# Designs tried in a protein design run: designed miniproteins, single chains, continued (3). Part 36

Each design is a single chain, and the fold is of that chain. pLDDT is the mean over its residues in the fold that is shown.

## One batch from the design tools (miniprotein)

Design m9230
Fold by ESMFold2-Fast:
Structure m9230 (fold): chain A 79 residues (1-79)
Amino acid sequence: AQEAVDALRAAAEAAENPVDAQLLREAADGVETYARQGDLEGAVRVLEAALQLASQFPAVSEATLATLREVLDRLRAAV
């Protein structure tokens, strides 16, 4: 889970769009919160919700969508 949090925070720092940066930071915070509780399924649900929300907003870049998908796939493999 720490790898997922670190990847999301790194992507947020690299994001040129403030909407992307905020979404990635909120996703990282949510994943970290559930992971600290030992709820890896909850962490997966947070990323699934973030990706679903992001896919509905044209302001969110394809790079951010790709990052969310990649991190989600890696986190699912850890559960």
Scores: mean pLDDT 81

Design m9231
Fold by ESMFold2-Fast:
Formats: structure tokens, sequence, C-alpha cells
Structure m9231 (fold): chain A 73 residues (1-73)
């Protein structure tokens, strides 16, 4: 289940990436929030959802930060 949601988030970011790097990141992060929201409805998955969502979200932000840094400097 979590891997399915991760795949959805990556797919959303990949698809939106062609429209713009920033839009791609925001779409990926939005998909991640949806994943956390749905997993939070399952009491046993709350902690796992939070951990996975935070981890993937940070990875996406770091990748975006590196891209912006290359564009600006």
Amino acid sequence: MIEEYRRQAEFAMRSAGQAGLRSGLEQGLAAMEKVKEELSKDPEMKEVAEEEGKRLGEELREQWKQLQQQLES
C-alpha cells in the first residue's frame, strides 16, 4: 500500500515536471499529503504513514533545492 502511494507521488511529480520543475515538486508534495491523509485513517498505519511521508517529502525538497541552487548559482 505505502509503495503504491509512493509510486503515485513519483508519477505525479514526473508528469508535472514537464510543465515546470517547481510545479512538479508541488504536485509530488501534494500527492504525498494525500497519501498521509488516507493512511492516517488506518490507526495501525498512522505512524508508518507519517514516517514514510516525511522521508519522501524531505527527499523531494532536497532534490528541488539542489536544482534551484544550480539555476541560481
Scores: mean pLDDT 64

Design m9232
Fold by ESMFold2-Fast:
Structure m9232 (fold): chain A 69 residues (1-69)
Amino acid sequence: MELPSVEKLLQPFSLAVALATINTSLAPDKPLTEEQVREILAEAAERARASGDASLFNPLLDELVEERL
C-alpha cells in the first residue's frame, strides 16, 4: 500500500501530468486551473493518509474534481 506524498504530487512534472489528465478526461468543458488541481491532489492525499487506506485516494480525487466543476 503506497500513500502518495503531497510534495511528490506537487512537483512540476507530476502536477503538469495531473492537470492535463484531469482537464482532458474530467473537465474538458470547464478546465481546472493549476492551483485548483494542486489543492485537489493535496486534499485527496491527506484524506487518504488520514483514513489509512490508500485505495480511497482515487475516489476522493474524482469526488473533489466534480466538486470544483
Scores: mean pLDDT 64

Design m9233
Fold by ESMFold2-Fast:
Structure m9233 (fold): chain A 80 residues (1-80)
Amino acid sequence: SPAVRQLRLRLGQVRKRIEEVQQQIDKIGQQLEQLKATEQNKVVLKQKVRELVLEEAGLTAEYMLLRIEERVLERQIAAA
């Protein structure tokens, strides 16, 4: 049905965004490790770590919400 096709398209978009968010989280993790290994100024280190940790927290929240949306869409498709 057209409704099921629309749900499948939305599920594809949600799954693509999940992959993008996972890649961004991994990149921030790598940046944090590099920063902790290389930054000798403690004040600068603290500021940059705080900024990256806040960005990672936001992406983690988005990831969790996208996973909920994925599960809802999967259930709607299965019920159709």
Scores: mean pLDDT 90

Design m9234
Fold by ESMFold2-Fast:
Structure m9234 (fold): chain A 78 residues (1-78)
Amino acid sequence: MSEEEKQAIIDRAVELAEKGKGGEAGMLVAVELERLTGVPMSEVLEELGRRYNEALAKGLSEAEAMRVAAEEVLEKYG
């Protein structure tokens, strides 16, 4: 996966989270990673959710937490 493809996924996920559509944001990341890498959506969603909740616990906003979680998941699987 290219850095441009990763950034496009992150930016779309963050935009959805800013609109209160965090579930849609997580699904977007999982669908794109499964399509591009073959990693199961369920595995991506579990990892993304864990990282997102850790970021929220540190006081980040929903959009900031989604950015961090998406970046880390795309680094791990992309």
Scores: mean pLDDT 87

Design m9235
Fold by ESMFold2-Fast:
Structure m9235 (fold): chain A 84 residues (1-84)
Amino acid sequence: MWEKVKEVAKLPAEEARELAKTDPEVREAANFLAEEYIALGRMAYAVGDYELAIRLFEEAERLGFGEIKERAREELERAREALE
């Protein structure tokens, strides 16, 4: 998995997502990276950097699949609401 994670991390999120539709290993790597973006976004949110949190959650939503994508969307909407 690590070699695939490194390869996916170098791709634009849209390209990684398209590959993940047909390759389960790429899909797992994309979801792993999306979870990392969610974690970083939560850290940014916790310190009050809502603009950075939004960017990280947007990347997670673009890259993630299924439940991970839904979690990213929920976090993204919450962060957007925190900005006045």
Scores: mean pLDDT 78

Design m9236
Fold by ESMFold2-Fast:
Structure m9236 (fold): chain A 65 residues (1-65)
Amino acid sequence: MRAAEEEALARARAAAAELERRAGRRGTVLAEAVRKLSPDTVEAVVVIRLEGGDAQAAVARVRVP
């Protein structure tokens, strides 16, 4: 479980960093959450606020058999 949660969070953080790069703005992390969506699926969400006030969410899911 821990490894899947860490992988999901890492992917969500990478997606958030990509949002910053595409916007050309710095982001501030507002929230990070990891949850078990189903018996075999972990979901991570990273919510960032881009400089200028835009809030965006990056979501990643990892399947664990």
Scores: mean pLDDT 80

Design m9237
Fold by ESMFold2-Fast:
Structure m9237 (fold): chain A 64 residues (1-64)
Amino acid sequence: MEEVKRLLENARKLAEDVGMPVAEVAREVGLALGDEEIERALLEMARQGASLDEVLERALELAE
């Protein structure tokens, strides 16, 4: 959990600092978690217009 929280916090900072699109953040987080199902779920959320906060919150839930 601590490593996942650190990963998500770093992804948030990169997205905010460099203006990375939510869909790209979702892809990178999904790949880093190493789970294809999580990656697909996060990408679908981003495709439907989910916010950065929603994607990161869902990633934390699914990484449980």
Scores: mean pLDDT 78

Design m9238
Fold by ESMFold2-Fast:
Structure m9238 (fold): chain A 98 residues (1-98)
Amino acid sequence: SERRRLQREIAVLATAMALHVVAAAVEGDDPAANAQAAEAVEELARRVAELLRELGHPEAAERVEELGRRAAEALRAGDHEAAREAVLELIRTADEAT
């Protein structure tokens, strides 16, 4: 079913976001690693938001976009804990919507 396909795609993208945050945290205070992770998280969050809109959840999509921007800002600032919290809330938002 199309709905199940979109739900699986959201889960894959959410996992990728979490891995980027973990990778940046392992590199510590590397600004290049933090910037790369921030760009990846922003792009993945936009894709999750698009899939949520296709599933008919525009409010969840807006929240996911906001949380993705928050995670990226935290990553660029080197605040890996704030980035992790934002990504976990993003995943929770997507899960509750689907």
Scores: mean pLDDT 85

Design m9239
Fold by ESMFold2-Fast:
Structure m9239 (fold): chain A 78 residues (1-78)
Amino acid sequence: TDEQARKHAELVREGLEAYGKGDLDKAIELFKEAVKSSPTKLSKAAALRLLSIVLEKKGDEEEAKKAQEEADKLIEEA
């Protein structure tokens, strides 16, 4: 669990760095990996919200909405 949490945090950090540099495609891939490697429902919801923000900025409105709805559901279940 500690190793999984560390890898998840690293993916989120790299995704945020990519987003800050304007590399939206790299940020999307990193946040997708963070979603898959999330150790808890709350960490998965957080990663999905970050993914939604980047997808919306890229113009992928449908996928952004899907990610946001999944995040909201996970927060209710946590």
Scores: mean pLDDT 85

Design m9240
Fold by ESMFold2-Fast:
Structure m9240 (fold): chain A 92 residues (1-92)
Amino acid sequence: MEETIAGARLIAIRSEAFTIERSFKGRNIVPTPEQQKLLEELREKAREIERLYREYKKTGDEKILEEARKLIDEGVRLANEAEALYRQQLAA
């Protein structure tokens, strides 16, 4: 079922944000304001996707599921951007 795949992707997005933050803390690296804003946007996007997914489970409205998928794609892009910034910080 496509809803199961959407749920797994949401979990992956959340896990990526958590992993990046834990890596910063473990290396005693202070995130820049830009990095913090990006991580906050990633968390907000994950919360928004979760709300839409829960609404889809209540209503069965396929339009809501389609909107959630678009936001998941955006979340994946934000996660990749956050990881790139983290790697840049390690290279500095």
Scores: mean pLDDT 66

Design m9241
Fold by ESMFold2-Fast:
Structure m9241 (fold): chain A 57 residues (1-57)
Amino acid sequence: SAEEVGRRALAGARANPSSATVLTALHEVAKVLGVRVPLDGRASGAEALARLEELTA
């Protein structure tokens, strides 16, 4: 279920790759998986998307 949530979030982020959409998806996946968002202070949408892909792999 957590993996399915992650895959859906990733698909949504890819379909609408705004920084806000990707960051929201990353936070939702991190919360469901019980992990902390691995972004220190500032990350680009590309960095957030790459991390989201790692979490859903």
Scores: mean pLDDT 68

Design m9242
Fold by ESMFold2-Fast:
Structure m9242 (fold): chain A 73 residues (1-73)
Amino acid sequence: MDKERAVELAERAAQADPVTEANLLTAIGILGSVPEYAKEVAEGLREAAERLTDHPDVAAWVKRLADIIEKEL
C-alpha cells in the first residue's frame, strides 16, 4: 500500500462513526502494515484536531486516534 492510501484510510477512520470500533481497528491494522507512514499520519491528525475548535469532543477523539496510531504502529 502506498503512503497516499494509508493517509486516506486514516482520514476515513477519523470521519467514521466513533461507535463503530471495527472500522477504526481495521484502518489501524492496515496502517500497521506500513509503519513508516504511522508517524506522518499521526502528525496530520493532530494538526487537523487543532482546527476542530467548534467540535472539542471530535478533536479529543482525533487526538486519541493519533496517539494510538503512533504508539501501536
Scores: mean pLDDT 61

Design m9243
Fold by ESMFold2-Fast:
Structure m9243 (fold): chain A 79 residues (1-79)
Amino acid sequence: SLPETTEEKVKAALETMLNSPDPYSLILESGKGVRFQLLRRGDRLTVTDEKGNTATFDLTAHLDEAARLLAEGRLPPAL
């Protein structure tokens, strides 16, 4: 289904970020048209939404939860 496909796509993008040169930045578009600016430094990911709200967390520890929330167009809570 469409929500599941979007989550898998987001998870693949986050896994690519972990295996990319440090630092790595990406603009991610959710299945609901919400855009996020993502910046990875080491194991930490900073996510910024279109309103300027930010969340920073350990990407390796929270990969699956982050992928699900971002696919839904939601900023991850303090993880």
Scores: mean pLDDT 78

Design m9244
Fold by ESMFold2-Fast:
Structure m9244 (fold): chain A 57 residues (1-57)
Amino acid sequence: ATIDVFDLDGDGYIRKELLKQMLELGGLEVPDDASIEELREMVYKTTGIKVPKEKIV
């Protein structure tokens, strides 16, 4: 599943910092103060992946 690409810890959670880094590596400018909700929207618009907020730590 596409969401598994962002679950680098393998514990079913996505670290906020890792999510930001993945978006930046993909060529996106992520604000340093981006909220979890903003990161989720950026991921969805860029990749089509819907990340549940409860999975981001």
Scores: mean pLDDT 69

Design m9245
Fold by ESMFold2-Fast:
Structure m9245 (fold): chain A 86 residues (1-86)
Amino acid sequence: SSKLEELKESIESLIEIIEGAIKNKVSEEQKKTIKETTASVLEAALLEVDEEIRELAKEALELVKDPNATLEEILEKLKEILEALK
């Protein structure tokens, strides 16, 4: 569906952004912005009818809301979502 394709493209873009942020050791302010953007994309994903994608998105959203979660942990969960979308 067009919505699944849009989600896939959004997740792929977030993966690239987070990988770049990890490599470049971005500021705490930039990490906060990345987490907020990631949360917005994942909240949109919760409206999907695909139960597997919905559960993975919920898990990723909980990580994004956890102040102790690293960008690396968020990256791994986004890769799991991307694999499920294939």
Scores: mean pLDDT 82

Design m9246
Fold by ESMFold2-Fast:
Structure m9246 (fold): chain A 85 residues (1-85)
Amino acid sequence: NKPLTVEALKAFLGLLGLKVANPEGLVEALNVLEQEHPELGASLLLLATSKEMKPYLEEAFNRAAEEPSVEERVQILVEAIRGKK
């Protein structure tokens, strides 16, 4: 329930070896995703810990971070996580 900070996100991305150019843009979208789609958290963690899915997640995070709208950033993340269903 505590909001994700940019510093915490940078540490998390570093631990997983994910390269994101704009973590500031991503942190807001991830906080909205947690509030609106809490059920996707487990799927996101599975993608983050899968070596095969790491490039896919990294691309999705960078695409989301580049969108000017928070709503569009969240939609990119939702589609990336649910699209494998």
Scores: mean pLDDT 78

Design m9247
Fold by ESMFold2-Fast:
Structure m9247 (fold): chain A 70 residues (1-70)
Amino acid sequence: ARYAVTLASGGVVVTRDGDELGTLAAIEGPELTNEQAREIADLGNNGGDAARIQALMKEHAPAVAGVAAV
């Protein structure tokens, strides 16, 4: 599976093979950095470690992690 992370005004969109997995929006507390967004994309592209990607999404955007877990 090919992952991509797209930066947009007010959030980040995570896709897998063109399918939208969810949006990583700005959250209360530490905001998602460009480096964290790249780390999520790189994990998917380097081996498709879905469990680790899901864990990072849950850490930064719990609502998006719910979508990724389903």
Scores: mean pLDDT 48

Design m9248
Fold by ESMFold2-Fast:
Structure m9248 (fold): chain A 102 residues (1-102)
Amino acid sequence: MPVPLKVEIIVSEKLVTVIVTLDSPVSPEQAQKLAEAIANALRKLTGKEAKVLGAQVVDGKTVHITIRLSEPVSPETVEKAVIEGVKEVFGNEPKELIVREV
């Protein structure tokens, strides 16, 4: 199973971008599963709508995810949801995590 090495989270009002770097190749199916797991965790933690706008594999080992929220959510809550989704799909917490609000 790919190990999550780095997670970058960018929160911009109602838009969340998540960039996950893995130690091994990931499939588009795994990228979509990760995006859905994160969106599900966001809905569970906030009681608010979270919609996956995109999940893409870049350079074989990096997953780019874009999620739209119905309402702004704190960076701390987004971080918790992303960690939960990453653990659900890859079985491990990321080794490095960076959160930015723009």
Scores: mean pLDDT 88

Design m9249
Fold by ESMFold2-Fast:
Structure m9249 (fold): chain A 84 residues (1-84)
Amino acid sequence: NKDEIRKQIEKYKTELIEIKKKYGENHLLVGDVYDQLAVLYEKLGENEEAIHYYKKALVIRKKTLGENHIWTIQTEHRIRQLEV
């Protein structure tokens, strides 16, 4: 339900702070947590928030994996599907 998803979002937001502090803001693990947050916001129907977090994941994936990596391309495609 929506309340359970919101609890998961808060858990991942806490995890995000810890991972950023330990590994830095541009680490691939930070990108993975942004992606997880985006999926949870998408499940809530909060597409603007989902796009915001997918874009944050995309920035990290471009820097760490490159523009031609399949995961970078898939993230870009997902953003386009959610944008009007």
Scores: mean pLDDT 87

Design m9250
Fold by ESMFold2-Fast:
Structure m9250 (fold): chain A 76 residues (1-76)
Amino acid sequence: NLYDLIKKMEESIKLLEKARQLTRERLADRAPEVAEINALANSPDPEKRWEGFDRAAEFLHRVVKEYLDALEELKK
């Protein structure tokens, strides 16, 4: 039933929107960390740039985890 599929998609979109908002709120104070990562990634030193990229990857993993945790909290 296409109608039921559309309804489930609408519910999923609302859940994702709530999870996104909750994630943004929980990460709102991370601006200094992002600035530090950006400074390293834009360094003229190639080793510092790689450190910046590694930190960026770790930061993205944390953002994904926070988002998934928010989704699970909203499903409870």
Scores: mean pLDDT 79

Design m9251
Fold by ESMFold2-Fast:
Formats: C-alpha cells, sequence, structure tokens
Structure m9251 (fold): chain A 76 residues (1-76)
C-alpha cells in the first residue's frame, strides 16, 4: 500500500467516525506523518492532491488557542 493510499484510508475512517469534518493541528500532522513514514511536507502535499482531485476540501485556520489547524472535509 502506498503512503497516499494509507492517507486516504485513514481520512475515510476519521471522517466516518467524526462526521464529515476533521481538524488536524501541526503537531497531529507531524505525528501522523511519522506513523506513515513520510515527512509532514509530503503529507500536506498528498492532502492538497486529494483536494485537487475533489475528494476532500482543505482549509488552513487558527483555532481557539491561536494554533494553526488544517480543516479537512469530505467533498460534496
Amino acid sequence: MTPEERVRSYLARLLAEHGDEVRLTDEQLEKLAKELGISKDTLVEMLRRLAAEGVVEIREEIDENGKKVLTIRAAP
């Protein structure tokens, strides 16, 4: 299984468990990337590719604690 396939499977599971929206902090992105054996930059590029393919919607925002967060939603 490619790292991209693992990211797709992981996101599908998270979206199913938490509704159609998931928020990932920089720290959570680094942890996920490490578990997948890739860099955080590579993980972000894979997520942007999924957004370009219309699989998900991605937004960068600041959370209630002033931390950078990546919000991922299932595409309509």
Scores: mean pLDDT 75

Design m9252
Fold by ESMFold2-Fast:
Structure m9252 (fold): chain A 65 residues (1-65)
Amino acid sequence: MKEEEERRKKLEEDINEGLRLIIRGVADTLVKKGVISEEEAEAWVARVLATLDKENEAAKKKEEE
């Protein structure tokens, strides 16, 4: 049972890492196309990643409770 839970956790982490890469890729693309400034892109990425981290931590706390 614990091995299945560890495997599931790794998949979830891989998915979250994929989402982070997509978010960064979108921001980089918008800067390259001149839609937003590099400063705006950094701020946007930081906010989105911070929100994602809060949601993930909240979910982990509920599961461990």
Scores: mean pLDDT 72

Design m9253
Fold by ESMFold2-Fast:
Structure m9253 (fold): chain A 82 residues (1-82)
Amino acid sequence: YREEGDKLYEEGLKYEKEKDYRKAGELFFLAGWKYYLGEDFDKAEEAFEKSKEMYRKAGDEKKAREAEFAVRYVRNGKELKE
């Protein structure tokens, strides 16, 4: 999971540099879930924040809100485990 998350995050950064914000947002969103499943909640939160930024730049407010919800979900999960 974490290794898959790192790979997806790296691809997201490449698409962000190419200004393909929609694809970058999708890759960061997938990376966030891989990190979450691998229990790396800090990296999951970071990846979902990046996904939100990318979707906003792409003009996809619905997907940006979904990424924001994922950030909140990860933060709530950290609180419940602690």
Scores: mean pLDDT 79

Design m9254
Fold by ESMFold2-Fast:
Order: sequence, then C-alpha cells, then structure tokens
Structure m9254 (fold): chain A 57 residues (1-57)
Amino acid sequence: MTSVISQEEIDALAKKYGLDEKQVLEAEKRALERATREGRPATLEDLEEEMKRVAEE
C-alpha cells in the first residue's frame, strides 16, 4: 500500500490519548474494520477517531 500509517505516528497518537499497547491495537482493528466496510483504505484520521473512542471508555 502506498499510504501506510507509520509506527511513529501511531506511537505519537497513543501518547496523546494516554493509550496502552492493547488499547492501540483495539483502535487499529476498529479503524481497519470501518474503512474496509466503507470500501476504502484506513487513514490516520480513522485511527485517531477510534483512539478517542477507546480513551473515553
């Protein structure tokens, strides 16, 4: 894929929202599932939205 979210970007968002490794993995899974159902590749914006939701739980 030409548009790959970098590990550095994932780590930065995880620190921003205070997420642990397990919560980050859950957010990534949700972002990928959402993008797949919409027929598009997952974006950093999708990941940040799901991370916000996980942080609020």
Scores: mean pLDDT 76

Design m9255
Fold by ESMFold2-Fast:
Structure m9255 (fold): chain A 100 residues (1-100)
Amino acid sequence: ELEKELEEARRRAKELGEKTNQPGVSMETIFEEIDALLEEIAARGRLVLKKEKEKQKAKYGKVLPDDEILERLRKEHPVKAAVVLFGLPVADVLEKKKKA
């Protein structure tokens, strides 16, 4: 699942690189495509964290703090932990950009 999303992200990054080297592409268009990719990364990070919180609530009747959930994910599912660790900071940067 994550492998397909990483392939899609790599393909998009490659397309953006090629467009940047071509005359006639607006810098504004490039930035809009980057913003769309960042939103996708942020959304995936939020979704993974949300699913892990739901799993813990179903099993234990209460949700652990985000830091403890991330620590467990790092040990049990390192790739999922990486998606959350990269996705959440990207989400924060995007929120700051919208407020400016």
Scores: mean pLDDT 68

Design m9256
Fold by ESMFold2-Fast:
Structure m9256 (fold): chain A 84 residues (1-84)
Amino acid sequence: MSELDVVELAKKLILEGGEENRLELAEKTGIGVVPSREKLPSDGEVTYGNVTIKLTNAGKPEYAPSVALALNLSGFKGTIEVTG
Protein backbone atom coordinates (compact mmCIF):
# COMPACT_ATOMS: atom_id res chain seq x y z
CA MET A 1 0.00 0.00 0.00
CA SER A 2 1.37 3.42 -0.91
CA GLU A 3 1.32 6.46 1.38
CA LEU A 4 -0.65 8.25 -1.37
CA ASP A 5 -3.47 5.65 -1.21
CA VAL A 6 -3.80 6.11 2.58
CA VAL A 7 -3.81 9.93 2.26
CA GLU A 8 -6.49 9.87 -0.48
CA LEU A 9 -8.67 7.57 1.65
CA ALA A 10 -8.20 9.91 4.65
CA LYS A 11 -9.29 12.91 2.54
CA LYS A 12 -12.35 11.00 1.29
CA LEU A 13 -13.40 10.09 4.86
CA ILE A 14 -13.13 13.74 6.03
CA LEU A 15 -15.09 14.98 2.95
CA GLU A 16 -17.77 12.28 2.65
CA GLY A 17 -17.70 10.12 5.78
CA GLY A 18 -19.02 6.57 5.46
CA GLU A 19 -18.47 3.33 7.37
CA GLU A 20 -16.67 1.72 4.39
CA ASN A 21 -14.12 4.57 4.22
CA ARG A 22 -13.70 4.58 8.02
CA LEU A 23 -13.15 0.81 8.28
CA GLU A 24 -10.77 0.70 5.29
CA LEU A 25 -8.62 3.50 6.74
CA ALA A 26 -8.57 1.71 10.13
CA GLU A 27 -7.51 -1.55 8.42
CA LYS A 28 -4.75 0.16 6.38
CA THR A 29 -3.30 2.10 9.36
CA GLY A 30 -3.99 -0.50 12.09
CA ILE A 31 -5.55 2.29 14.18
CA GLY A 32 -9.24 2.67 15.02
CA VAL A 33 -10.79 5.73 13.37
CA VAL A 34 -13.89 7.30 14.96
CA PRO A 35 -15.74 10.63 14.67
CA SER A 36 -15.01 13.27 17.31
CA ARG A 37 -17.74 13.86 19.91
CA GLU A 38 -17.24 17.65 19.68
CA LYS A 39 -18.57 19.67 16.75
CA LEU A 40 -15.70 20.84 14.54
CA PRO A 41 -15.79 23.70 11.98
CA SER A 42 -15.73 22.79 8.25
CA ASP A 43 -12.84 25.25 7.80
CA GLY A 44 -9.74 25.12 9.98
CA GLU A 45 -6.72 23.06 10.97
CA VAL A 46 -6.22 19.89 13.04
CA THR A 47 -2.77 18.80 14.25
CA TYR A 48 -1.62 15.61 15.97
CA GLY A 49 2.10 15.03 16.43
CA ASN A 50 3.79 15.49 13.04
CA VAL A 51 0.51 15.47 11.04
CA THR A 52 -1.47 18.61 10.15
CA ILE A 53 -4.80 18.45 8.29
CA LYS A 54 -6.00 21.72 6.72
CA LEU A 55 -9.76 21.81 6.16
CA THR A 56 -11.66 23.88 3.59
CA ASN A 57 -15.43 23.26 3.36
CA ALA A 58 -15.05 19.74 4.80
CA GLY A 59 -18.30 17.73 4.95
CA LYS A 60 -17.27 15.49 7.88
CA PRO A 61 -14.63 17.46 9.86
CA GLU A 62 -15.42 15.31 12.95
CA TYR A 63 -13.17 12.59 11.48
CA ALA A 64 -10.10 14.85 11.20
CA PRO A 65 -8.69 14.41 14.77
CA SER A 66 -8.86 10.60 14.64
CA VAL A 67 -7.45 10.58 11.08
CA ALA A 68 -4.51 12.79 12.16
CA LEU A 69 -3.86 10.42 15.09
CA ALA A 70 -4.00 7.30 12.87
CA LEU A 71 -1.69 8.80 10.22
CA ASN A 72 0.81 10.01 12.85
CA LEU A 73 0.93 6.59 14.59
CA SER A 74 1.37 4.84 11.21
CA GLY A 75 4.47 7.00 10.51
CA PHE A 76 3.09 9.77 8.30
CA LYS A 77 4.63 13.25 8.68
CA GLY A 78 3.46 16.41 6.96
CA THR A 79 0.47 18.46 5.91
CA ILE A 80 -2.66 17.18 4.17
CA GLU A 81 -5.08 19.61 2.51
CA VAL A 82 -8.75 18.56 2.37
CA THR A 83 -11.00 20.70 0.15
CA GLY A 84 -14.75 20.10 -0.31
Scores: mean pLDDT 83

Design m9257
Fold by ESMFold2-Fast:
Order: C-alpha cells, then sequence, then structure tokens
Structure m9257 (fold): chain A 64 residues (1-64)
C-alpha cells in the first residue's frame, strides 16, 4: 500500500493522535516508504481529518 493510502486508512480506523499515528507508520512502513512521503500531502490529509497544525507538525517531526 502506498504511504498516503495507508495514512488515510489509519485515520479512517480511528487513529486521531499524531504520536500514535507516527508510531504505527514507523512499525508498518519501511524507511524508504517513510522517506518517499511528501510533507505537504501529509499536511493536507491530516488537515482534512481535522488534525490541528500542531498535530500535523508533530507527526512530521516524529517521522524524521
Amino acid sequence: MAAVSWLRFMIQEGIRNARKLAESARKMLSDDELAAIDPDEVRAILREADFSQEQQELFLSLLS
């Protein structure tokens, strides 16, 4: 599954905490898949799911 499709799926399953979402991403996605994630696309997806700007930045910082 592409990282973006996976992210949308996890949010639909009810993961609304940036730390838990990042922990799940690190467990489920390879380092190469994580490196291929576009930060702006991730911000857009999280914003559509009602994540705050602080949670968006926290998620991205936890993936770096």
Scores: mean pLDDT 76

Design m9258
Fold by ESMFold2-Fast:
Structure m9258 (fold): chain A 56 residues (1-56)
Amino acid sequence: SALEEQLRAAAERHAAVAKEYIDMMKSGSATAEEIEAKMKELVALTREIRALRAQL
């Protein structure tokens, strides 16, 4: 279904952003603002995934 494809796409985006966050933390070159922005993005994606699962 379209919802299952949207859920898969959201999960893939979450995995990609999580990797970026880990890479930023490992590099030590990211600003506090950049780290906060990535954390907010991860939280937003988690909420999106939760909402999509609730529709299934």
Scores: mean pLDDT 85

Design m9259
Fold by ESMFold2-Fast:
Structure m9259 (fold): chain A 77 residues (1-77)
Amino acid sequence: MPEEEARQALEAARGSLEDAKKAIENGDVRTASILIVAAYLQAVAALFLTDNPEIRKEAEEIIKEARELGKKVDEAS
């Protein structure tokens, strides 16, 4: 069911994003960069899997946060 797959992708994206934040706090820029990309791709996958507006809104919020963290990591590099 595409909506269930989208929800699973969102959960994965949230986990990757939280792990990325923790990696940034620990100064692990390399791990943070990998996790930010993972979160971004997982959130984008959710957008392609469903038209559910709540899931899409959460995915867009994760994408925005991943982009902001990515920029912060790039500026620190």
Scores: mean pLDDT 83

Design m9260
Fold by ESMFold2-Fast:
Structure m9260 (fold): chain A 87 residues (1-87)
Amino acid sequence: IEKEGEQALEEWERLKKEGGSVEEKIELLKRIVEIYLKQMEKETEKLLKEKKTVLVNGEPMDPKEAFELHKKKVKEELEEKIKELKE
């Protein structure tokens, strides 16, 4: 997953530098976000198994609740970025 994420980011930089279609950039961005969210989900499962909390703005929060909050933000950022790329 980390290696896939790094490879996807490298492909993004290559596409940005060498040129590519808006469609290619959107598909790659979607893949990067998907890999990132899978990694975050895995880390959240680990924290839940260990019965740990996560600090969000300095306050302890349930890892699952923190993950859902972060997932919403990431999805909103993705949709906004896709909209910008299409314009």
Scores: mean pLDDT 74

Design m9261
Fold by ESMFold2-Fast:
Structure m9261 (fold): chain A 68 residues (1-68)
Amino acid sequence: DDQQRRYRQQLDDLDRSYQSGIDLALRLGRQVSRQDPQLGPIVLQQLLQDIQNNYDRAQQGIDRWNLS
């Protein structure tokens, strides 16, 4: 139960971090687009790629710890 509770908590925390990251990336992308419409989409794409990579890596780590 403690292990299952920890697993759920880790996944919930990861999902919240992911959502916050996406929100911040969108806000930053819009802000940059206001100054430079060509740069904004590039910055957003880079941030979204980094967020996705971090999410995938963190999810794999959480799964490995809880499923082994």
Scores: mean pLDDT 84

Design m9262
Fold by ESMFold2-Fast:
Structure m9262 (fold): chain A 95 residues (1-95)
Amino acid sequence: NPELSKLMQEDKAKDQAHVEELLKLDPTALRGPIVVNIQKALKNLGFDVGTIDGVFGLKTLEAVKAYQKRQGLTVDGILDSSLVYRLLMEYYAKE
């Protein structure tokens, strides 16, 4: 989908409106086991993710941004491989 690809590539700030727009075009793009694990990690670290349902919604986006701010990272809400790795490592480190 060229419209979805442009939204993902040209706007690095995944604000609430962009998450809703992405979900309207492809609701499966921000779903699945990886999102569940990210929601669990953020909740374990004390962030409000809302429901742990594997859907990258507005609450999960705000939790990602809060985590990025705490870690001194760029606050863009983007789930890149580095951010996912950091979140999952912190989650497993508590076991």
Scores: mean pLDDT 64

Design m9263
Fold by ESMFold2-Fast:
Structure m9263 (fold): chain A 95 residues (1-95)
Amino acid sequence: MTAVDQLTDEAIETLRQELAQLEALYAQAPSADIQYLIALLRTVLAYKEKDPAAARAAYAEAEALRPQVSEELLAGPAVQRLEQMAREIVAALES
């Protein structure tokens, strides 16, 4: 679970800013793609804030949304990295 554990405070602040921007975009133009990214970011941030219940809930939301997400978004390397971090978080919380 090395990648998420190596996130700096600066990197965490960047993810919080990205979450805020996506939440603002979702309010204007809701889509499964945006909601999925929000759920993945919430999973990572909740874990770093030491809220395992919130992390699990956010990941469950992401998994429920995934069948509605565009193949183009899922093929993106940034999204694949977020998915990998979220999976590692949930695996660590189940251990």
Scores: mean pLDDT 83

Design m9264
Fold by ESMFold2-Fast:
Structure m9264 (fold): chain A 70 residues (1-70)
Amino acid sequence: DTSRLRGLSNDLSDTSSTYGRLYDDNLGLANSYNLLSKEDGDTYLDAYNDYRDLYNSYNTLSRRLNDLIS
């Protein structure tokens, strides 16, 4: 079902993009706060690592689905 596969591909891409923004934001916060408080910076760095992993996972799934459609 091409319509459902297209919907899933869009959802995976949108989710990946959302996590991409979240890890980027948290990396920026980690860099900013590490100069003032390493503890606060480490909290944002942990969030960065978690969101980056989610970004990579969803991006991989999106690419795999596109390869299967092609």
Scores: mean pLDDT 79

Design m9265
Fold by ESMFold2-Fast:
Structure m9265 (fold): chain A 91 residues (1-91)
Amino acid sequence: SDREKLKKELAEALGWKEDISDEELEKILEERAAEIEKQIPEVVEALRAQGVPEEEIELLEETIKKLIEALKNSDVKKAKELAEETNKKLE
């Protein structure tokens, strides 16, 4: 599903492995930011189709946009927090 694709891209973007170097992580974050941004419209359509309230969809979009900004700035801590929040809303 589109929601599962977004969850996978979030996990890959954050490099959820302790053995990743800072340089490798930064490269992953830059690459995955673009893929996550690409998934947003499809996820929004899927949520509307499921009857999720518009206010919740708007909050999710804002959270994902902040996540993309954090990823582009290599703010790993902020990106992890925002990804966890996004994943909870996709459940």
Scores: mean pLDDT 71

